# Designed miniproteins, single chains, continued (3): the designs that were tried, part 34

Each design is a single chain, and the fold is of that chain. pLDDT is the mean over its residues in the fold that is shown.

## One batch from the design tools (miniprotein)

Design m9227
Fold by ESMFold2-Fast:
Structure m9227 (fold): chain A 69 residues (1-69)
Amino acid sequence: MEDVEKGLEHYKRGLEALKAGDYRAAVRHFSEAIAYFLKALEKNPDDEKVKEMFREASKLATEALERLP
């Protein structure tokens, strides 16, 4: 539960960084979100909501990384 909350905090901060054009900060925050979502899935591997958040964070991390110089 706490891992999901921390993942969502980093996901939100990643979105804010992405909107601000800070792609390096966005990559860092989405990577942290992914790490926390993976920890949550270790404890509850059938959590479909966390799986969806993991997929979205991974997609956005890749998108932000592609925008780095």
Scores: mean pLDDT 84

Design m9228
Fold by ESMFold2-Fast:
Structure m9228 (fold): chain A 60 residues (1-60)
Amino acid sequence: KLKELEELAKKYEETIERLAEKIHEALEKGTELELDKEEQEVKELIDEMQKLAHEAALKA
């Protein structure tokens, strides 16, 4: 269960790295930043972490 939380934390870090890359591309192309997808991905990762924490509490 701790490993599942660690994997979610890694996905969070990967999402932040993708976000930085997207910002770089937008700056190069002179386009407006569109972060809706990244915001949704971060929200989903937080929700998954909360679910795992809740499940762990129930089994304690």
Scores: mean pLDDT 70

Design m9229
Fold by ESMFold2-Fast:
Structure m9229 (fold): chain A 63 residues (1-63)
Amino acid sequence: MVGDIYQATKDQPGVGDITLGLKKGEKVRVLRVLNSDLWEVQSLATGETGVVGASLLKKVGSV
């Protein structure tokens, strides 16, 4: 859900201007759900925002 904290389950390189690069274990906050497969998130480590595949993320809770 929007506002929830998730973590990356594997490393993902950033591609282009839109896709956020994530390291395995990196925590993100969900900003928007674009569709069932793509979420706009903010990295809690870097503060960067971008789109990631929802299947890459595991819910952790509030941080």
Scores: mean pLDDT 75

Design m9230
Fold by ESMFold2-Fast:
Structure m9230 (fold): chain A 55 residues (1-55)
Amino acid sequence: SMEEEARRVVEEMFKLGKDPTTSQAVVDEKRRKLLAVAQEVGYDVLVEQINEVMS
């Protein structure tokens, strides 16, 4: 499902953000890639999930 895909993607990005060796630039790069992919399957859902996690 689109929600399951979005959740998986957000979780991967969240793991990168929690790793102290991962720079914010790397997180931002992944975010851009995920948004580009998700625009076809569930952009609104993915964006909301990412914004919630990054809050």
Scores: mean pLDDT 66

Design m9231
Fold by ESMFold2-Fast:
Structure m9231 (fold): chain A 70 residues (1-70)
Amino acid sequence: GTEEAIELAKRALEAVKNGDFEKARELLEELLKMVSYEEAQTLIRFVAEREGFSKEVVDKALEILEELKK
C-alpha cells in the first residue's frame, strides 16, 4: 500500500545517504513493483522534502531510479 511505498522510498534515500548504492537499487526495484515510475519519482521527492534529505542524495536516488526504468 501507500505506507509501504513511502517506507521503501525513505529506506532507499537512507541507503543513498550512507553510500550503499546496491541496497538503494534493491529498494527502488521493490518500489517499482508497487508504483509507476512517475509515482516513484513523486514519492522520492516528497519523502526527501519531509525527512530533510539533501539535493545530492535526491539527485543520486533519481539517477538510480532512471537506470531501473524499463
Scores: mean pLDDT 86

Design m9232
Fold by ESMFold2-Fast:
Structure m9232 (fold): chain A 74 residues (1-74)
Amino acid sequence: SFEDILNEILRTLILYAEGRISAEEAIERLKEALKRLEEQFPEETKLIDRIRAAIEALEAGASPDEVLALLSAL
């Protein structure tokens, strides 16, 4: 469901922000969630764009504090 995908995204970002998973693991999980969003909920363009931006930021070395700011925007 949409809620399951959203919860997985939020959980991933929280775990990364808490230092409980690596940036590499967070990126992998977000890419899987993004694929599911694009396949099942392609109309959620704003969320899809935000998750793409989050992946790009993490790949560029975004800090946990920057990820917490992203959570506040979701």
Scores: mean pLDDT 81

Design m9233
Fold by ESMFold2-Fast:
Structure m9233 (fold): chain A 109 residues (1-109)
Amino acid sequence: APDLTPLERARERARVMAEGARILSDQAEKLGLPEIAELLRKAAEYFEKAAQSTDPDEMIEALRKAIEYLEKALELARKHGAPQDLIDQLETLISLAREALRDVEAAKA
């Protein structure tokens, strides 16, 4: 959003990504992939923490944790032959999360 600070944009992105991770968690449960659903729920919790943070360092740490859980979910999805649509959505969410992390790190530098 053009009139938001980098930190305000990162919080807005984190809120959207938390919702995305919850939707993917529900999708994974319906597909019979409960371990992937649990990792995605944890990623959503860390995105929510990032969205509520007023400290750039806390936001960076929360985004890093969310990315770790998404990467673990992606590894399990590939290992267990999850549907390609789920894999594509996980890769997209990881890419968006990494972009948000870079924006916060750049704003702090």
Scores: mean pLDDT 88

Design m9234
Fold by ESMFold2-Fast:
Structure m9234 (fold): chain A 80 residues (1-80)
Amino acid sequence: SEEQEKIEKLTKEAKEKRQKLHDAMLAGNLDEAIKYAKEGLKTYEELLKVSTDPEVQERAKKNIELYKNLIKALEEIKAG
């Protein structure tokens, strides 16, 4: 279905942003880590909007909360 194709695309994008986030964190690049965390958050927010599947919606909601908390933590670390 068109919904399933969108879910698959957004899921792949989320995994790509997560990998870039992990790479940035390993490199100690807080600015890039915050950037990719924000991009990952946006991808999960879009996934929540396009999906009618309750399991996909619940997974997206949990990731949205985790990424919001991560962004706050990274911004606090950057602030000193």
Scores: mean pLDDT 88

Design m9235
Fold by ESMFold2-Fast:
Structure m9235 (fold): chain A 62 residues (1-62)
Amino acid sequence: MKEAEKHYQEGLKAEKEGKLEEALEHYRKALELDPSFREAILAETELVIKTLLPEAVAKAVA
């Protein structure tokens, strides 16, 4: 749907500005509108891995 694509585009803009939390929120809204939106699924997953996985690994070895 066009609405999901709009939120995906806003997520990309937020990510470009370094606003990672806002980017995640936009990707989540896109997936809420279209759960099969492949590009939004990939973008959210990649952003979560980049932002949360290093933090989780650091905490696990502390």
Scores: mean pLDDT 74

Design m9236
Fold by ESMFold2-Fast:
Structure m9236 (fold): chain A 68 residues (1-68)
Amino acid sequence: SVEERLREERERLRKKSLDELLEELKKLLIELGYSEEAAEIVVERLRKEKSKEEIIDTILELLKLKLS
């Protein structure tokens, strides 16, 4: 199920550093149709304003959109 895949992804993401998470987030945004420049702006904002767990939650929300 999508829910079980997202649980596995959460555990995978928790093992990554903040920099690795932000790089994965940038790649997902580009795959979803954002420009590289727009993705960099989003990543910089989240780096300043969000915790590691909140960044993981954001990645999982974007993965749900990609899997739909």
Scores: mean pLDDT 83

Design m9240
Fold by ESMFold2-Fast:
Structure m9240 (fold): chain A 105 residues (1-105)
Amino acid sequence: PYEEALRLADEAIKLAKELNDPVTVKAAQSIKKAAEYARQRGDEKGVLIAAGTAARMLGLLYEKKGDYEKAIEAFERSHRYFTEAGDQEGAEEAKKLAEELKKKL
């Protein structure tokens, strides 16, 4: 989860820069810091939430780019991380985002 959170956040930073979205670049950098802070404290739930949030952000960026297949993959990954974290609200939101995009395919 921790290494995945960092990879997802770094991918989101890269894609947000490509899309000239400085607000999302800053948000993704904050998620990366949140994952590092959670790991330092031994907060496993916090690491999973950071991974889920990064995956959801990556999904939204891919959706903005029009890459619906990658967006769906990212949202399904987000759903898994939030489910593992016990974050039912985050899990349901990610699931809905994936299902809505599947209707566009």
Scores: mean pLDDT 86

Design m9241
Fold by ESMFold2-Fast:
Structure m9241 (fold): chain A 68 residues (1-68)
Amino acid sequence: SEVDKAAALVAKKLLEGASEEEVEKLREILALNLPEEKQEEFKKRADELIELAKKDPEKAKALVEEIE
């Protein structure tokens, strides 16, 4: 889905070593590029993938590759 692809992009930046500030900025920019009705779904999904990337980077990387 469009939401899953955008969320995966945010998590991918964290996995690539981007700062928390850079990740949050990207999350905000990508949310603004989505239809208003999908913005909350995107934020929740991005937060889930960011949390997974922090706790289990290998699993997050595999999931991001599957979504892309």
Scores: mean pLDDT 81

Design m9242
Fold by ESMFold2-Fast:
Structure m9242 (fold): chain A 76 residues (1-76)
Amino acid sequence: MEERARRAREEARAAIREFLAHAATLSPEERQRLADRFAQTMEGAIAQLEKDPSLRPVAEVLRERLAEFRAAVAAM
């Protein structure tokens, strides 16, 4: 479980960093549209993970990363 949660955290943070680097080159409108799509994809994945009680710790890690992502986009 710790290994899966750690990998999910690292992968999510890497994806967020890559997104933010790309989003910095976009117009505010394009950035918001792309950010909304990214957030929807993450929320869908979290919802699927939450259906399995054994995967709830992984879902919680991804929810924390989604909150970090939303805060980072809002700060741009």
Scores: mean pLDDT 80

Design m9243
Fold by ESMFold2-Fast:
Structure m9243 (fold): chain A 90 residues (1-90)
Amino acid sequence: MSTKEDIKDVLLEMGVPEELAEMIAEATVEGKTSKPSEEMVYAAALHAARLAKKRGLSREEMLERARRAAESMGNHDERIAERAVEEVLK
C-alpha cells in the first residue's frame, strides 16, 4: 500500500498545491472513504494539467500527468483526466 508521503509526493510532482496534496493524501490513507471523492481526484488532475500547460507541454503530456495524479489516488477512470485537460484547454 502507498504511504501518505508517497501519495503526497506524486501529487506535488504533478503540480497539486501542498495544502490540497496533504488533505487528499490523508483522506486516501485513513480510509474514511473507500476512495477519495471524484471532486478531490478531479481537483488534483486539474492542477496537474494546468501546471503542464504553464510549462508549455503538449496535450498528450498534460493528459499523462493528470492521469498519473488520479491513479496515485486509486482512481483509474481516464475520463476524469480527460475532463481536466479539456477544462484547462478552454
Scores: mean pLDDT 72

Design m9244
Fold by ESMFold2-Fast:
Structure m9244 (fold): chain A 69 residues (1-69)
Amino acid sequence: SEEGIELLERALEAAKAGDAETAIELLRQAKKLNPELSEIIDKAIEALRAGDLAAAMAGLDEALRLAKQ
């Protein structure tokens, strides 16, 4: 959905800004709108919790690519 894509884009921007808490909350909302992406979103959330920004960013880029198909 367009709203789900917007939430993923906002989560990516929050992650880039170092705001992991906001990124995780936005990803939880995106997961509800895109349940087919739940595994990729969960991996991004876990990476953010672990402080692995590179893994979180890669997961978010992949989720956005799939959501825009």
Scores: mean pLDDT 85

Design m9245
Fold by ESMFold2-Fast:
Structure m9245 (fold): chain A 92 residues (1-92)
Amino acid sequence: EEAAELLRKAVELVDKAIQALESGNYDEAIKLLEEAREYVRKALEVSPDPARVRMVLNELDYVITLVKEGAPKEVVIRRLQRVRDALRELAA
């Protein structure tokens, strides 16, 4: 229950980050993704399935690195959509 609530917050933040990227606000997107990362990290501490949460945390860390390195917006958004879908499945 607590892990699911934290993961739902991470989903909301990833959705906002996608919107920020679509509008060209890369700095805002990075801040939102780092906030989402903290929610996923907190969910890892209380999750009944920490291995799956850790996998998504690692994927999110990689995508944050891609944004900071100036990867194409379309590539970043596609990867974040996969992260969002994985977070939704974990929160179900």
Scores: mean pLDDT 87

Design m9246
Fold by ESMFold2-Fast:
Structure m9246 (fold): chain A 84 residues (1-84)
Amino acid sequence: SKADELARKGDQALREGNFEEAVKYYEEAVKIKPSANYYAMLGEAYFKLGELEKAIEWYRKALEIDPDNRYARELLKKVEEALK
């Protein structure tokens, strides 16, 4: 799907250290297909940018869709630890 293609481009940008570009790709992916995994990916990109409050917001949105999403829960814990 177009959302999955955008998410793959976000993943590539994230691997290359292009975190702001990764955010843009993931934002477009979540607009097309709101999903817990895409919200968690967007949160991770914001975490890599050092935008901790935005990262927390997106991880919480992921958990609203899927409360049992281990990926989003573990990333949320890491961001909350980074704020201490």
Scores: mean pLDDT 84

Design m9247
Fold by ESMFold2-Fast:
Structure m9247 (fold): chain A 75 residues (1-75)
Amino acid sequence: MEGEEQALLDYAREVAGPEAAETVREAIKNAKSLEDVKQASRKVEEAMRAAGASPLAARGIGRGVYNLGLKKIEE
């Protein structure tokens, strides 16, 4: 989990900058339910696009948040 989260944060920082990476970290930290995970994924994708990430990169990062968030809540 830690390595997977760090890799996603590093990619977000490279593509969209350090503030975007913090948005990803917060989204994962705050996901407590399936609805939270779905909303976090959507908000992260939007934030990545707003920060200048390509649509493909933004969608990929959003999906990464979704996958990590699910793994966290389904423990």
Scores: mean pLDDT 80

Design m9248
Fold by ESMFold2-Fast:
Structure m9248 (fold): chain A 70 residues (1-70)
Amino acid sequence: SLEDVLQQIGEKLRKAMVAFFEGNYELALEILKEALELAQNNPSVPQEVVDYLQKLVDDMEKVLERRKKV
């Protein structure tokens, strides 16, 4: 159901936040990509949720890119 998918996305977002605050940006990006893939594979998920998750992935990739340049 849509509720089950949104609950799974929410749990992945929580885990990604924990990884981010622990300084594990690679793990945070991996989990965010999993959440995005789950949202993209379910047509019942609103496009606004997919767009939000895509922005989080893009922002995390930029964080990792900046750290590689330092």
Scores: mean pLDDT 85

Design m9249
Fold by ESMFold2-Fast:
Structure m9249 (fold): chain A 118 residues (1-118)
Amino acid sequence: MITLTESGGGTFPTGGSVTLSGKISGDVGSVAVVGWERQRPGEEPVFVASIDLFTGETSYAPEVEGRFTISYDKSASTSYLTMNNLKPEDTATYYVYAVDLGDFGKVYWGEGVEVTVV
């Protein structure tokens, strides 16, 4: 069983930066992809970024390309989402997720961490 715990949320100024952390615990050896989604108030969750843990290949949503960076620290089993040049539209709840190939590609999500940009 996989458990995800996010940290690093809060209230941040426009033009500022924040790094969110998503720690993966449990059966981490079968995790193939780690990523982040966000849900803005009153909207559906949308893709933000992902990293393939076998290749290191990253993917980004067009609206965050060049502003956000995803990384993964294998020794800590932690993904980091570094968010630069924050905009009011970045205000959302951010969810880390993990894709478990050992469980037929089942996706596990964290509880979410709130980011407010003022």
Scores: mean pLDDT 88

Design m9250
Fold by ESMFold2-Fast:
Structure m9250 (fold): chain A 62 residues (1-62)
Amino acid sequence: AEAVRRAIEEAEKAGKDPSVVSTGRLVARQDLPPELAEIFAEAILEAKDAQEVSDLVQRRLG
């Protein structure tokens, strides 16, 4: 859970698209398993927009 919040903070500091931050905040409010939270955290750090966050997560989950 904390991993997603740290990724959001890092994305904000890096000047990422606001849609990435908004998506991260929605995910952070979910009661996610730790493994899924790590996947979302990595996607938030790598993605340029909300669509890419979704694409990266889907690729990791299958």
Scores: mean pLDDT 77

Design m9251
Fold by ESMFold2-Fast:
Structure m9251 (fold): chain A 59 residues (1-59)
Amino acid sequence: SKLAEAEARVAEGEAAEARGDLATAARHYRQAAAIYSELGRLDDASAAGRRARALEARL
């Protein structure tokens, strides 16, 4: 399902962040935010988008 895809993107972002790959992590969080937004899950989309922006600010 699209929800499972968004959850997988968050998990991949967390894994990338844990290994210090901030650019890859931000990309995965951006993808998750887009999917959550398509699903109308605005709080989840906002949270994922904020995580992406926080990492991008460190690049």
Scores: mean pLDDT 88

Design m9252
Fold by ESMFold2-Fast:
Structure m9252 (fold): chain A 56 residues (1-56)
Amino acid sequence: AASLAALAAIAASASAATVKTGLALILQSLGVPVSKAALDASSVDELLALAKALLA
């Protein structure tokens, strides 16, 4: 819950690159490391959807 609220705040105030970096760090902390190539190839929405699925 709190992490998703933090993601929403970051998305509102930061570039897509910054949001992707934040999402990659969250995914890594959940045990799902994301490579830079995968991060660059994925959209913010895709990474956010994956983070939400892992937090469910």
Scores: mean pLDDT 70

Design m9253
Fold by ESMFold2-Fast:
Structure m9253 (fold): chain A 71 residues (1-71)
Amino acid sequence: SEVEELLGKGDEALLAGKPEEAVEYYKKALEIDPNSKGAINGLLRAADALRRQGKDEEAEKVREEVKKIEP
């Protein structure tokens, strides 16, 4: 599915050390399936990767976006 393809691209971006690109792919997956646990978990992993790269403000923004999706 398109959602699975986007999740795969997000995971590939994380493995390549590109968490900003991973965030974009996971967000696109959520636009198609707003309840995608794979995309939500991917965003949290991307936020952790951003924090590891010293991008704390970007990581916090991603975490805030996830909190709006998880009731």
Scores: mean pLDDT 86

Design m9254
Fold by ESMFold2-Fast:
Structure m9254 (fold): chain A 98 residues (1-98)
Amino acid sequence: SEELKQLLKEIISLMREAIEAVRAGDRERTLELLDQAISVLEKAKEIADEETQQWLDRFIETLRGLKRAYEAGRLTPEELIDQLEALIKAVETFLEKL
């Protein structure tokens, strides 16, 4: 669906903005952008088929886990950037298959 593809592109954009916020040392902005990405993923899930919903759930769980670890000080900025870049690649690969 074209709407689903647009939402996935928005999620990628938000994750890239989150990486830039991390590089800038803006913790509050980073957390806001991660929350926005999770919200857009949940919106994408509402319009997705059952198989696609399973992949979106994995992306949501990953972002929620990264946010919690970062909030708790269990991830360095560099580790968070590496994990977000890996997730962006996973979402881009998924988008190419739609």
Scores: mean pLDDT 90

Design m9255
Fold by ESMFold2-Fast:
Structure m9255 (fold): chain A 81 residues (1-81)
Amino acid sequence: MGRENYEKAKELIKKADEYLKQGKGVEAYKEAKKAKELAMKALEDPSLLLEAIGLVIRAIGLEFEAGLKDEKAREEFLKSG
């Protein structure tokens, strides 16, 4: 299941980036959060460890970027932390 979680995380990161470009910070934050959760599950596959860590870092970066650009996304981030 690690590969499937990795591929789904990549797709969600792409969606988060697309939402961010559209000014939809809340949607971007939600997709980035889901991507982070799936990337963390991909860590269960030792063959994907470094790639999965990279996706986790990228997803966290997208969460911060969404929070910087959208006040509602920032509120959501702060409530979950």
Scores: mean pLDDT 79

Design m9256
Fold by ESMFold2-Fast:
Structure m9256 (fold): chain A 65 residues (1-65)
Amino acid sequence: EFKVGDIVQALEDIPKQDENTLELKKGELVEVLEVIDDAFVKVKSLETGEEGIVRKDKLEIVKKA
């Protein structure tokens, strides 16, 4: 279960689908800003500061808030 403030990593390369989604490389670390629903979270890249929506099934929690 993802929570706001969790640090999560991409399990695989995630391509940008549209302007609301975020492109991530495998292993890239992001912070959860909002849990939208059971499938999607809004995250912020710790590398670039960019924000966007990503699917939960492509992410793994590495550090809890």
Scores: mean pLDDT 82

Design m9257
Fold by ESMFold2-Fast:
Structure m9257 (fold): chain A 73 residues (1-73)
Amino acid sequence: AQEHFDRGARLAAEGRYDEAVRHFEEAIKLDPNFVDAYIGLAALYERRGELEKAHDYYTKAAKITGKPAPKPP
C-alpha cells in the first residue's frame, strides 16, 4: 500500500495524473484505511477540476480518521 502511494505521489508530481490515480486506487484496494491515498486522490481530482469527486474522497478520509482529539492530561 505505501509503495503504491509513493509511486502515485511521484507520478502526480510529474504531471502523470492518470497513472497517479491508478496507483492511489491500488493503495486503497490493498488497504482501505490508507487515509493518505484518499487525500492523494482528492487532491488529484481537485487539480483536474473534478471538485465533486475530490469532495467525496476527502469525506471518505475524514470518516476513517474521525475527530483529532488532543491527548488527555
Scores: mean pLDDT 74

Design m9258
Fold by ESMFold2-Fast:
Structure m9258 (fold): chain A 105 residues (1-105)
Amino acid sequence: MEEILEEIERLIAQLRASPNPAAKRVAYDLDVLLALIEIFRTLAKKYGLTKEEVEGFKKSLDEQLKEIEAFVDAEITDPADRALAHRAIELLKEYVEKVYEEVLK
């Protein structure tokens, strides 16, 4: 789990370093989603969220990831930045599933 997070952070850093403004925007949006996931993990651990609250949060994250993926497909023409963005989204989807499983226990 920590290894997935480290790889996501590395990919976001590479997108942030791109001269392409669209790649920098994707890096920002993914960084915001990571922050929201960590806030959610903290709140779930401290307060014990309901299944409905957990499922609602996952649905919201899945929708935001889908919007970011659509932006990548529409706005990122550079093959290297496109590949980095798709890889970061794939790993972030995997991380969300892992967090969801952990929180429901």
Scores: mean pLDDT 85

Design m9259
Fold by ESMFold2-Fast:
Structure m9259 (fold): chain A 75 residues (1-75)
Amino acid sequence: SDQQIQQIGDDIVNSFQNQDIDGLIQSVRSFSRIFPQYQSYLDQIIQQMRVATPQQQRGLMTQIQIIFNNVFDRQ
């Protein structure tokens, strides 16, 4: 629903602002449940993030932001 999509967007923004990695992972999982076409790609990014250097983590977070922004801009 539109309310669930909006809530996920808010949770993502809050997780980035608070540097809450666990919250970000939960928001990504909720997003993947609504948009299963992105699940495999997002799961791959999360797995990479868990073993990445801080510089690589910043790049991976940017990739997640791009996906979410593109989906929300189209909804």
Scores: mean pLDDT 73

Design m9260
Fold by ESMFold2-Fast:
Structure m9260 (fold): chain A 71 residues (1-71)
Amino acid sequence: SSAAEAAAIAEKAAADEDPEIGEALVLMNYAISVSAGDLEAARAAAEVAAASKRPLVAAAGKAALAELDKL
């Protein structure tokens, strides 16, 4: 499913060895999901990112969840 795939990408990005690539992948995956109208995938990706132990990734995920709450 698109939601499971988005979550898997976000999880991999949050745990990645390159924080810059990880943050970019999470944000890109979220933006693509939202633009495609796949809010389930967007929320799943944002939730995984928000749970990250990496501050920048977690902040990006939390911001994405806040935006989704306004839709």
Scores: mean pLDDT 69

Design m9261
Fold by ESMFold2-Fast:
Structure m9261 (fold): chain A 66 residues (1-66)
Amino acid sequence: MKKVAVVYAETEELAEKTGKGLKEKYGFDEVIALPNATPEEALELAKEIKEKEGYDVRVAAAIEGR
């Protein structure tokens, strides 16, 4: 099953950096970065992808210093 991470962050750079780490260290096949997105927007997108594609979709927050 394809593993997809939806990453939301205050900045694009933080979302991209976190997404790359998830792909390289946690075995995610694909990462979708959502700069300036709310947790609710990220969860809704993850739900849509899971329902339409059947992927194993996870949501992650990119937080400075984590």
Scores: mean pLDDT 75

Design m9262
Fold by ESMFold2-Fast:
Structure m9262 (fold): chain A 58 residues (1-58)
Amino acid sequence: GNKEKIKELEEEIAKAGENGDVEKAIKLLEEMISLIKDPEEKEIYEHILEQIKEVAAE
């Protein structure tokens, strides 16, 4: 279900972050956000995504 997929994506995002693969982390985070149904949780992750994109654009 969506919860299992979100957990798998969280693990993949963590690994991408540990490896310094910012582009992969961004792509995985965008996919995870698309699966989140709670508006407050979605907004938190969208804010994190925006911050990561800003750092990656430097």
Scores: mean pLDDT 79

Design m9263
Fold by ESMFold2-Fast:
Structure m9263 (fold): chain A 57 residues (1-57)
Amino acid sequence: SAERELAIEYAARTVEISGEAVDLRLAGVPEEEVKKKTEEKIEELRKWVAEKEKEVA
């Protein structure tokens, strides 16, 4: 179902964002900058999910 696929993709993208944060830390990016970038990406993902939920309803 479209709702199930959306939930799975949301989970997968959340894992990807977490992985990107780890990569930035390993590259020597300051923790404050990593946190800011992670928060921005999570907020974008939440907005994306809200729009997709409207489409599958």
Scores: mean pLDDT 82

